# Designed miniproteins, single chains, continued (5): the designs that were tried, part 89

Each design is a single chain, and the fold is of that chain. pLDDT is the mean over its residues in the fold that is shown.

## One batch from the design tools (miniprotein)

Design m19079
Fold by ESMFold2-Fast:
Structure m19079 (fold): chain A 88 residues (1-88)
Amino acid sequence: SPEEREITILLFRMLAELGELHLILRKKEKTGFVSEEEREEAERSHRILVEDAKKLIEKGKKLGDEKLVELVEKLLEEAERIYEEIME
């Protein structure tokens, strides 16, 4: 269905943006440094991820898909933790 397609695309995009945040954090751990460009990339990835998460949670609630809502909330919690570590 169009709804299932949109959920799938949003979820994969959310996972891709989470991957980008992980890459930036790994660079910080390796070098002890985050450039201004990398901070801007992290802010962009975090913004997209939060927007996609909100849409997925809304869709999951409308469908009564508690597992989707829980998965997205856990991914969002992980993304917030990583983003905070990048910005410290």
Scores: mean pLDDT 89

Design m19080
Fold by ESMFold2-Fast:
Structure m19080 (fold): chain A 83 residues (1-83)
Amino acid sequence: MVLEKEAVIGGVPALVKATAKETPNGTLILVSVANAETGEFLGGVLMEVDKEGKIVSKETKAADPAWEPEIEELAEKAAKELL
């Protein structure tokens, strides 16, 4: 399943794309965040969710380290909507 949403990160218009892939151990969720106008990479989060819906790991990357908390919050919200 794929979820796409518009957001704003640090005053920048962003497109959030979340993809869920079922695995034997639960669900792998990849969230990518790009500038909505240019397509430039702004950040992303890779999350592993167990069979009970609990996030067991997450790895965050952001073009600006100040955006990591906003990117993580958007990713966790997207994960909850996919599950």
Scores: mean pLDDT 80

Design m19081
Fold by ESMFold2-Fast:
Structure m19081 (fold): chain A 95 residues (1-95)
Amino acid sequence: MRVVVGASLTLSKEPEKEKMLKAAKAAVEAMLATPGTLAASASVQMEPEPTINLGVTAESREAGERALEAGIEAVKKTLGVEIKDIRRVTEEVAP
């Protein structure tokens, strides 16, 4: 059974847009490197608050959650800033 998991990472301080894009790319690479990941995406939003949105399609809920955590850690490592808020979503989809 396939699952879709996602998170919206709201940043406590606005970094330079280029750093946010680099963090998004690093997150996608980390998520795709996680076993059981079928697809990964990331997007950058500057308004209303600086936010990085992560999405994972995975073979299982556990794989999706693991991939999402890897993506979140890649964002933290790349930006070096505290994440103000993390909002997580999990949806199960039929094959």
Scores: mean pLDDT 79

Design m19082
Fold by ESMFold2-Fast:
Structure m19082 (fold): chain A 92 residues (1-92)
Amino acid sequence: MNVVNEIEQKINNVISALKNKITDEAELVSILKDASLAKAIVNKDEDVVNDYFDKMDAEIEGLKDKLSTETYVASKLSIIGAKEDARFYLSQ
């Protein structure tokens, strides 16, 4: 449960930062707690942002046998949705 909640919070932080058009790297580092991700967002580097979400997907996949089917599916769909939202906002 804690890992799923941490992933949802990380997704919300990234999408909120992108939606609010935050472009200051230092502010992004403070929100995201990830300097490489903050720099990627400033540079509109979709590959690094996708890699960040792929790491979350791998973490959920590693927990597949420990999660309910409903939680697993919801988490996977949240990550897919986050990738699409990030692609949209980075293209603006």
Scores: mean pLDDT 84

Design m19083
Fold by ESMFold2-Fast:
Structure m19083 (fold): chain A 62 residues (1-62)
Amino acid sequence: MSAEQRSEYLGYLQRLVQEGRAAGLSTAQIMAFADQVQDLMDSLDDLEEIKRRMDALLRQTV
């Protein structure tokens, strides 16, 4: 990933973590969720598709 794409990804990940904590998820649950998001980043080459998948996961956790 480019530095810009990495920054954008980290922004989305931070948002997901904050919303998970606000929803009352444990640190272990949030880290497991973050690992699932990282697996998507490793499996998909299209950043826009990754964002759509992350948004779908966010809706499931909140």
Scores: mean pLDDT 68

Design m19084
Fold by ESMFold2-Fast:
Structure m19084 (fold): chain A 77 residues (1-77)
Amino acid sequence: SKELHAQAVEALKAGDYEKAKELLTKALTIQAKKEQELAKKLLPSASGEEKEILELIANGNVEEAAEKIAEGIVKLS
């Protein structure tokens, strides 16, 4: 859910990276089919790390996608 994604971002801001990864994995798992379809639609316009994350989501690799998202947010912070 969007709420779980928001909670994951807040956990990352607080420095709780393990909780953030768990929340992102749970959010992607709950929304797996919708996120997978959305990722497939966004793939043609994506590049770099964003493309890698979208490919993982599109293929159902939600745990690896969650880890990449958490790493990306940390790098931007």
Scores: mean pLDDT 72

Design m19085
Fold by ESMFold2-Fast:
Structure m19085 (fold): chain A 94 residues (1-94)
Amino acid sequence: MEEKKEKIKEELRKMIEEGVSLDEFLDFLRKEFGLSDEILELARKLFENPDDEEIQEKLKKALLEEGHSEEEAEFLINAILSLAERKELLKEKE
């Protein structure tokens, strides 16, 4: 479903730009990508610690083990990091 994945990517980018709540963002990921509670917990930890490469690697491995593609895993990790950066920017730099 490549076309559907492209639309989901656009939706995620819009959510990041708007600076949605982490809970809303993770709920979207759960519904659209079927992410497990384990992956969502790792995603939350990555959001709290965006520079932690070990959490990034754990999240990528968990996504791959649950049957997600490498491209999808990398996109999801980047989306979480982008949301974390955007929320920090909105908090401190407006």
Scores: mean pLDDT 79

Design m19086
Fold by ESMFold2-Fast:
Structure m19086 (fold): chain A 103 residues (1-103)
Amino acid sequence: MEEELRRLKEEEEKELERKIVTLESALGLLDAALSFLAEQIRRLNAEEGLDLEVPQSLEELEAAIERYRKLGHERLARLYEEARDLLETKEELKKEIEELEKK
């Protein structure tokens, strides 16, 4: 009985680990997309003569979008909007991983 219960627990743990690995793989793809967008943003900043730090948080990203749109940097604002959408998706996936790890 104890050995059978142990095996069932190990099987459930393996299934949880597999789900976490799948979500971590999705995060890796989002990180690659964010890195590509960050490169595009840096190049466009340089082309427009702007000395700007790439936002690291959703709050900074939203502030940057509003600021650049107001200043007429529409192309830059659009790239930051794309980065915001990817970061929101990343935070949702990260939260799901944390919930799975707590169980």
Scores: mean pLDDT 75

Design m19087
Fold by ESMFold2-Fast:
Structure m19087 (fold): chain A 63 residues (1-63)
Amino acid sequence: SPAVEIAVELAARHHGLTPEQIELARKGVELARQGKRDEALKTLLEAGMSEADAQAIVDLAAQ
């Protein structure tokens, strides 16, 4: 969904993520799309996102 990609870009700018952290966040989105919600949430948090932003991205990607 384009909404998920926009949400990742906005969160990355808000948290000042590096290119490596953005790539990790994109892997988290793919895990969420596969229904692996717990692994996706953990990966987005490791990428440097807040719990609120990570949860919102997981919920958007799972739709």
Scores: mean pLDDT 81

Design m19088
Fold by ESMFold2-Fast:
Structure m19088 (fold): chain A 109 residues (1-109)
Amino acid sequence: DKVEKLVEEALREIEKILEENPEDEYIKRLAEATKEALKEILELHKKHHKSDLAADSIEKLLGLFKRTVKELKETPDEEEREKLLEEAKEQMKKIVELTKELIEEEEKS
């Protein structure tokens, strides 16, 4: 299954970034949120078998994770880092919800 392989690849990339940043608590919290979102997309794929929608969502989640990691590394202020983390979590939830809505619309069409 292509979607399962994409999730496994995304999880490996996340683990590599965690290994490169072992002391960064914000990157660790971001990684946990990203892993949860990826798990939700995988469960949606297992129920509905919409591989293209799942693949697109995985790419968006991994892209958001990588961009947020870069922003966190460039941001020394703890309050701003907390805001970046919460904003990224909100965007990840929106990606999952939009994917769910698109799957529901395709099943009605």
Scores: mean pLDDT 86

Design m19089
Fold by ESMFold2-Fast:
Structure m19089 (fold): chain A 58 residues (1-58)
Amino acid sequence: EIEIVGFGKEGAALIMRAKKQGIKVTKVYEINKEKGEEVKSALKDTDIEVHPGVDPSK
């Protein structure tokens, strides 16, 4: 499983690629709210939970 933090739009592409290769991605955290919203939009048709503006260390 993979969790991604801090990649914004680039992270969305990497997540889709990993999923295609059979690597399970369950959650994505992007501390920058705006970048996170972009990622959430890109992954809206997937089972991946995206958390814009959330710090995973809290």
Scores: mean pLDDT 67

Design m19090
Fold by ESMFold2-Fast:
Structure m19090 (fold): chain A 72 residues (1-72)
Amino acid sequence: GPEELLELLRKLALEALGGALEKAAKLRYPDAESVKVEPVGDDKLKVTLVLDGKEVEETYSVEEARELLASL
């Protein structure tokens, strides 16, 4: 039904937001050994950076991720 379509659209929006955040992080930290952004649950994005052999990990809500992109 229409509810299933809305759920799929929300999932696609989260994936697109994650991809945008990964691209932004790579531009901001070009010297990073790796940059990875992964969806966690239905409304969160986990960002993992490896800088100078050290792993830095932070989790953002969709709202926080949008604010970060707007601040770049």
Scores: mean pLDDT 79

Design m19091
Fold by ESMFold2-Fast:
Structure m19091 (fold): chain A 74 residues (1-74)
Amino acid sequence: SPSLEAKKQQILDDLQKRMDDNNIPQAVRDALLQEAQSMLDKVKSEAELDAVQAQVDAMLDHVIATQAARAAAA
């Protein structure tokens, strides 16, 4: 539906903005966007979007934490 597709796009747009704000490298951005798109492609109803949003948020938080830990170890 147009509403479902618009909400999926919003999740991707928000992910892109958060990656820009955290200066995530292009290769990692491409991988995260591809994974998020793959998860969203499986969504058939709006009820599933909250779970996908939480999973996308967790993936990005993990990437940010991993980069911070790597920087601290250098």
Scores: mean pLDDT 85

Design m19092
Fold by ESMFold2-Fast:
Structure m19092 (fold): chain A 66 residues (1-66)
Amino acid sequence: SHHEADRLAAALVTYGLSGDEARARAAADQLVKAGYASREQAEAALTAALNGDSVAAGRILREALA
């Protein structure tokens, strides 16, 4: 559902920005498994969030979920 996609995207960004790579990666994996994002999009968003780039991470996830 769109609600689940939004929740997983928020989890990826929140955990990624806080440096919790394991939980951020789990959210990224769930986005891909559920078909909400491609692996490439999820990995790009994860990398951006882990680097503190919340703007890039948010943009990538919005484009994936559009």
Scores: mean pLDDT 88

Design m19093
Fold by ESMFold2-Fast:
Structure m19093 (fold): chain A 70 residues (1-70)
Amino acid sequence: DTELAKRIFEAYKKGYEAALEGLKDPEVLKQAQAEIERLRATSPEDAALGAAYEEGMKQAIEDAKEATPP
């Protein structure tokens, strides 16, 4: 459980970083989305990692929106 929790947190951080890079380069965003889909299809444990990755990406996008003027 401890190891899974650490992997989930690492996946979240990687998703956050990938989304920030993806805002600058759409190719990175496409690769990140493909990785999430691949993880979701592999196993329940990998699906949890994919969900954490996606949550990290969503958080990065929300943080970026706060800095974007209308």
Scores: mean pLDDT 77

Design m19094
Fold by ESMFold2-Fast:
Structure m19094 (fold): chain A 102 residues (1-102)
Amino acid sequence: SEELENIVKLIEKELERARAAVDAGDFDTFLTHLDRILFLINQALELLDPETRKKVMEKIKEIEELYRQLLASTDPAEQRALARQILEKVEEIIKILKEKVS
C-alpha cells in the first residue's frame, strides 16, 4: 500500500526528531514528536488486517505504560532510559508495518 508506505516514512522522520530530542534532554519536544508518532500509527491501524492491528495495538499498550512511568519520573537519567525504551517499541511497530508494505 502506497498510503501505508507514506505513513511509515512520516513515522521514521518523527522518530529521528524524537531521538534527537531525547539525546538533547528535551523531554517536552520528545513528547510532542511521540504524540505525532502515535497519531500516524493510529492512521496506519485502519490500513492493517485484524491480526497485524492486534500486534501493533499490543505495542501501543506497552508504550502507554512506559509513558506513564516517564511522566511520574523526576530523574533525568530514568526519563532518558524510559524515552529510549519507548523509541525501541516504535521501531518494533515500524518493522511490523514495513512487512505489510507492498
Scores: mean pLDDT 90

Design m19095
Fold by ESMFold2-Fast:
Structure m19095 (fold): chain A 92 residues (1-92)
Amino acid sequence: SSRKKLIQDLIRLFETLRRLAREMPSLSPFEQEVVISLARMARGVVKTAPKSEETEFAAEALDRAIELLERGDYAGAVEVLDEAIAELRKRL
């Protein structure tokens, strides 16, 4: 179904962002800004997608993760992304 495919796409996105968030302490300031910019771009795409419970949930989780990344709380961002992935998997 289109809903299942959307949830799978969101899980893959969040898994990628979680991996990048874990890598943040080892990255240069330039690379850290690139990661944050990629996360903001992903949020923008999700927010322009057709409105659904899944895209609304994903947008809220991305807003929280980006705020934590911007504050340098990389562990907090990983935790938010882990929780969002677990919740999306329950919705499959």
Scores: mean pLDDT 90

Design m19096
Fold by ESMFold2-Fast:
Structure m19096 (fold): chain A 73 residues (1-73)
Amino acid sequence: GMQATPFSELTEEQIKDVEASVKALAETEEVDGARQRKAPVTKNLTVGQMVLVGRLAAEGKTPEEVRKLFEEA
């Protein structure tokens, strides 16, 4: 199934990629919704990490909020 990778399983390097991807998706949402499908910074993410990024972006999370969630996990 399309399950999000939990924050507790992410490394410091992986969370940086998630933060960058969430930021990029938020920026494309401000331009237009069609551009969300062409997020340029999802490279090197697993399917589970991409699902996590998509959920966080859909909830309007900022990279700072994503970082806080990672630190609280």
Scores: mean pLDDT 67

Design m19097
Fold by ESMFold2-Fast:
Structure m19097 (fold): chain A 98 residues (1-98)
Amino acid sequence: SMREKAAEYGRKAARLSKSEKAKEYALKGAELAEKGGDPREAAEYFGKGREEARKAGDVEAASYASLAGGGAIAAGGDKVLTEVAEKIREIGDELNAE
């Protein structure tokens, strides 16, 4: 499911990050995504994880946190947000191919 994908991307962001704050936020987002609660709350934690990863210079971790946040919003069923999440995934896939 999209929630499971969001949680997996969040865990990957946590594994790749060198920032303890980024790890903590990404793991909290993944936990919330797996529980199937408010997708906005999960996305907010992934956004915080992305910000902390960027501050640490962890570009790959920040990209996976962005993918996780987009996936969490997509799980909420908003069509516009789903299109944004798909675009973020395309960018993440391009970064992983290089």
Scores: mean pLDDT 78

Design m19098
Fold by ESMFold2-Fast:
Structure m19098 (fold): chain A 74 residues (1-74)
Amino acid sequence: LSEEEREAILERVLAEVEAKYGDKLTPEQLADVREQIERALTLLVREHPDWSAEELYARLREIADQIVKYVLSQ
């Protein structure tokens, strides 16, 4: 996975989170969600170095939804 592909996945997932939940999250919650998604992508790339950009994107989307639900539940 290239750095550009990694950045593209992150930007795509973050844009989707903002579109779906941006108005429901405080600025602090949105910042926390972004940081957690970035950390999740780093771990996914480390654990699955053979995964395609699309496979990483699909998994990161699922994780991002769980992160948002967790942050909103606190």
Scores: mean pLDDT 85

Design m19099
Fold by ESMFold2-Fast:
Structure m19099 (fold): chain A 110 residues (1-110)
Amino acid sequence: MEKRYKIEVEATEEETPDGKAFKVKIYADGELVYEETYFLGDPKLEKMLKVPSEKATTSDVAAAVLADPEVQKKIAEKLGLEGKELKITAISPPINTPTKSIVYAVLVAK
């Protein structure tokens, strides 16, 4: 049986005393299922990105985090979908502000 979740990814750029950071939140059917803060040069962020973190936009970060297998695994664990085949589909164009990007998608579990 196929189960579907509406995914919302929010990536926000913040200037902090410890440097520039990206805050990423992922919601599934309106419930928070993933939250992390990434600083520039964070090895976890650098591994996910196709560009250096200093050159990354909020939309680059949102797309990279959503596409990461380890992030998808954490979302699955939060939703009780451990052991299910997961697919991210119907990925929207990013909705951009100067400091924030929102991406919508659908998570399909089989």
Scores: mean pLDDT 81

Design m19100
Fold by ESMFold2-Fast:
Structure m19100 (fold): chain A 102 residues (1-102)
Amino acid sequence: GQEIAETVGKATVAVKKSIDENPNANEKELAEKIKERLEKDYGIKVSNVEVKKTDTNVIVSFTIEDTGLDVTIVLPTPEVSKTRPVSPMDPYTPGLNAVIAS
């Protein structure tokens, strides 16, 4: 429902901010920073936080404890984004945001 979408939207913003502030952090450091930001700044309890960096994307997976949903967020890497001409993106653009299993 819309309530789940709002929670995922907030989580996506937190994840993106963590990646943008720490572009050179390794996967383990990003996972810890993302978990801390979600729990302390946004009040979203998460478990199984896993980060995978690829040449084009940062893939972040976690479970939202309040809903029990597994969420995967795919965002462009800051390094790759700097080499591509990009237009300003609308918040929560489809194809780069969370996939929810219901």
Scores: mean pLDDT 69

Design m19101
Fold by ESMFold2-Fast:
Structure m19101 (fold): chain A 72 residues (1-72)
Amino acid sequence: LEEDEKEKFEGIKKRVADLPEEKKKEILELYEEMLKLRRKALNSSLKPEEVEKLREELNAKYEEILKLEKEA
């Protein structure tokens, strides 16, 4: 949902500010990929199956970000 995704994006922005530069760069690259997936999913011409796949990809990127944050 848009609200849950907004919380994820805002949380990443807040937490990334305190991380080492190397980790910050990696996380921001994944963050940009998540933004691209979100923009694509918001295009209402997509079929429900396509939207679901984009949501799965977005969640996978988010989990990768969380892993990088824990490793920092």
Scores: mean pLDDT 77

Design m19102
Fold by ESMFold2-Fast:
Structure m19102 (fold): chain A 78 residues (1-78)
Amino acid sequence: AMSEEAVLELLSAAEGYLAEGKYDLAFKKLKEAQEIGKKVPLSPETKERLVSLYKVAIVNFKKNGREDLAEEAEKLLA
């Protein structure tokens, strides 16, 4: 379902995958959250959380040699 609650669930899943070092799955969940966020109204807090988690993910991708994911994430955040 396309809703703010679905975005928050996807962001929580992405955070969990990042903590586990599952970078491809984390990025997949971030992209899904961003796509839903284009189609439904989000609170300022949820928008800030999405942007902040993208930035955290980019740092983690770079630290772990996943420049491919970092470059794609930076393009999606711009």
Scores: mean pLDDT 87

Design m19103
Fold by ESMFold2-Fast:
Structure m19103 (fold): chain A 85 residues (1-85)
Amino acid sequence: PPSLAEILEGGVETLELLKDIGAYRGAAEVAVDGLDLLSQRAIAQGDYDLARELTELRDEVQKLIDEGRYKEAVDLAIEGLRRLA
């Protein structure tokens, strides 16, 4: 099975692709769902520090979405996932 680091890297690649084609709203929504799934996987693997950081990142991304700042939400998700990889 892929490592958590490999899954984080794949998530970054997906968000960058969606950003490159201008699909910011869709990319931001995918980022929130992906961060929720990644946090659950981190918990399942016993990585509670990573789960907490993923949850905090998810909440920050969601706040930007709620403000209609989709491009900034995607940029934050990409940078956060790169930092955690």
Scores: mean pLDDT 85

Design m19104
Fold by ESMFold2-Fast:
Structure m19104 (fold): chain A 78 residues (1-78)
Amino acid sequence: SRVDELIEKLIESIDTLLKTASDEDVLNELISRIESLKKSFSDEEIKKITKALVEYLKSKGLEELAKKLEEEVKKLLS
């Protein structure tokens, strides 16, 4: 699906960013991308994308970054 293809691309972007950027810069980049996606995707699709990214970050041992991403997206969808 369009959502699943986008999740795959965002995960690839996370892997690239983690090699060169601080956790704060990774978080800010992900929030910026999700904010842009709100123009083309429903809130339910954004929640699905965010859940996949949060689970991916947790799988990499980045629990605090995952928590911050979830909190910031929740604010963005309020």
Scores: mean pLDDT 86

Design m19105
Fold by ESMFold2-Fast:
Structure m19105 (fold): chain A 70 residues (1-70)
Amino acid sequence: HMTKEEIIARGERIRERLATLSPEEQREVFKKVREEHEKYLKENPDASRYENDEKSVEILEKVLDEIEKR
């Protein structure tokens, strides 16, 4: 389980990583993140706000890792 402080810290690192990307890459990240998150919410309707926040951070990091490997 990710703490609130860890969610904030990882969120800040995600924002820094996003700032290094082109506008086109940023749009690709947000598109993929939205698709993955919408799928998660449909499959996990009972997920708590904390679980949703944790998953959002995980999805963002995964998508950023995939784009940065290109």
Scores: mean pLDDT 79

Design m19106
Fold by ESMFold2-Fast:
Structure m19106 (fold): chain A 94 residues (1-94)
Amino acid sequence: SMSNLKPPSAEEAAEAVRAALESKRPAAASSAALLLVGLALMLGDEEAVRAAVREAAASDSERALELLRALARFARSHGFEDVARLAEEAVRRR
């Protein structure tokens, strides 16, 4: 429905997750990261989403776990089964 709309890059998705994990405003930063990754999912950019999941999985923080759970629920509710499984497996490794 939007012409010339491009998904965020894998680097941008990973950086958004890092910023959310390091933020002193966790709710706002996590919401921004989820919005960016959600946009990548809706535009079919699997590489950006996989980069975001890998960045969150590399962190041992509870915030990273919450982001992975939110990503898994969002992806599953929209039928993105491969991304949902990737995020769910990252959660299981904790």
Scores: mean pLDDT 72

Design m19107
Fold by ESMFold2-Fast:
Structure m19107 (fold): chain A 64 residues (1-64)
Amino acid sequence: MELSEEAREAMERSARSAEEAVRADGGTDKQAQEARDRAIEAGLETGTPEGAERGAAEAVSRLG
């Protein structure tokens, strides 16, 4: 899968949003890192920023 620089940046932003959301919910650093990692994994698996956003949303929902 080939990602443009813009797509990679969008994926990173989605991962950061997931991390911040978990921390806002009172989650631990490990849970926040797991949410971030899950978002990145979803982005790489789908090759799209939309995939990363979906993965991040799922991770946050499962942890909240």
Scores: mean pLDDT 74

Design m19108
Fold by ESMFold2-Fast:
Structure m19108 (fold): chain A 106 residues (1-106)
Amino acid sequence: ALKVIILYTSKVSEEVVETVKKIIEELGHEVLDVINLDVADPRQPNLILMLLTDYAVVVFLYDSEEEKKIFEVTFASVRPDRVLFISASESEEEIRKKLEEFLSKL
């Protein structure tokens, strides 16, 4: 089983965050943490980067393309195979498919 960290901002609904968490757990993986970046301790992004090296996979939930680009710049040092970007505007079925395809290849 993979260890997964979910990152989101206050622009993403908590209902979408809970849906993503449930799908990951249903697929047999562990959700280590669910972090709202707008209210998180500024030290948490550094901890996440450390965890991504060999410990965890990150799922980023974004609301806008501008938000996605900020995340891509912030985590540019992270391996592409360790990070999945999901739009909060996607359907539950689309989110499930992306999570299944991404997590099965790791």
Scores: mean pLDDT 75

Design m19109
Fold by ESMFold2-Fast:
Structure m19109 (fold): chain A 83 residues (1-83)
Amino acid sequence: MEEKLAEAKKLFEQNKYDEAIKILETIDSPEAAELLALAYFGKRDYEKAAEVIAKHRETLKNNPRVQELLKLMPDEYKEKVEK
């Protein structure tokens, strides 16, 4: 699990968001959920970023990076996270 997360982080840092997302989708952890949301945001796929945050709300509700991401997203996607 940690090795896959490290590889996904490396891909994310290289702006290889699609490759990072494929790995992150296989990892069930709060850190992977956070990075998955950030990767979709990096692709400007705000709908998928909001879906990831909504699905993992209990683990991400107090995450500072996710809260900053939500401030930068269009308001229409914030309601999808809040419901």
Scores: mean pLDDT 78

Design m19110
Fold by ESMFold2-Fast:
Formats: sequence, C-alpha cells, structure tokens
Structure m19110 (fold): chain A 91 residues (1-91)
Amino acid sequence: SLIELVEKARKELKELVPEEAEIIDYYFDKILEELKREEIDLEKIEEELKKLEQYLKEKGLLTPEVRKLILEIQTALGVEQLKRAVERVMK
C-alpha cells in the first residue's frame, strides 16, 4: 500500500539523515495524515514532499540515496493519481 511505502521510506530516510529526524517526521506526519483521509489531496502530499526535498537540498543532504527515496514516493503518488483517473473514466 502507499501508506506502507511512505512509512518504509520515512524509516530509511531517518537512517540516512538521523540529524534531521525531527524535520523528516514533521513532513512525513503531514503526508501520512493526508493519506489517511477519505478524500486524499494528492497535490497537498506532493507539496509537503517538495518542501522536505528543498529543505534537504538547502542543507546539502540531498544525496543520490535520499533523492532515490523521494523519487520512489513521487512515483507511487503518480501511480495512485493515474489509478484514480482511470477509475473515474470507467464509471
């Protein structure tokens, strides 16, 4: 599930960047809260993820490993958006 992927990515990101664990938790908590709503705002989730990416970039912490984890979440969000678009057309 998307929630499981995001939780796993949060854990892996905190292992790569333990000094920023509180900031990582701040943004991931916002993302996970939105994912648990009945009407999910995928754009809001994407914006929170972009804010975290920009923060890490400004700190010089956006390594290839960190970028890969963020890209995996972005890809999963894109797949979820596509699934929702297809379901709307098939009704």
Scores: mean pLDDT 82

Design m19111
Fold by ESMFold2-Fast:
Structure m19111 (fold): chain A 99 residues (1-99)
Amino acid sequence: EPNSAQEIADGVAAAMASVEMAIEYNLEVVSSEESRAELERMQAALREGIEALRALLVEQLQREAGLSRAEAEAIVAAALEKAEEAIEKMKKKYEEYLK
């Protein structure tokens, strides 16, 4: 079913977004330059991991769900956009709460 492929993509993207948001939040609240530099390195490594997982997810959706590359890429892109929007909204909510 088309919904299964989208649910898998949405779930993976949401998990990745949660980890990225946690690192970004800590980056904003750390007081030491050493801790900030380490978090920035972790964020860079996470982004490399996200791109690798994106490629693997596209390949898996093509093999498991019988989707074309274009269809698989569209599903993954939509899931990542939705995850980024969720991060942005949650970040704004936490910034308002911490005032």
Scores: mean pLDDT 72

Design m19112
Fold by ESMFold2-Fast:
Structure m19112 (fold): chain A 130 residues (1-130)
Amino acid sequence: MRERVLEEVRRLLEDAEYFKKLYGKEMSDFAKKIVDALIELLRAAQDAIEAGKTPKEVLELMLEKVRELKEKYPGLQHVFDRVEKIVEEGLKEAEENPDKAYEITIKTLRDVAEELLFAALFEINIEKSK
């Protein structure tokens, strides 16, 4: 189960790095900050999992990291508010269903990555339309 969460984090990190490579020259400052924030968040999750943290502890560390990113990137509060809600909902679901905590963590990681990559892509498209 721990190995499955690590595989998902590694895959999401590869997807984020590939997105950065693919769109790098087309990314606005906001899009770059969103992708960099996703990479920071995924690396924090990876480090916690590799350190032997439980799914609940991983989600708690992700929540703390999202709050740090909100302070670091005040112009992106609306994006990080949505990500914070995703992580909070995941943490609550994992606490209520500890037997499914690994599956909930995988889903939360995927939902966070999808939200941030979608937000980055949206910012790229807005800049192209100007």
Scores: mean pLDDT 83

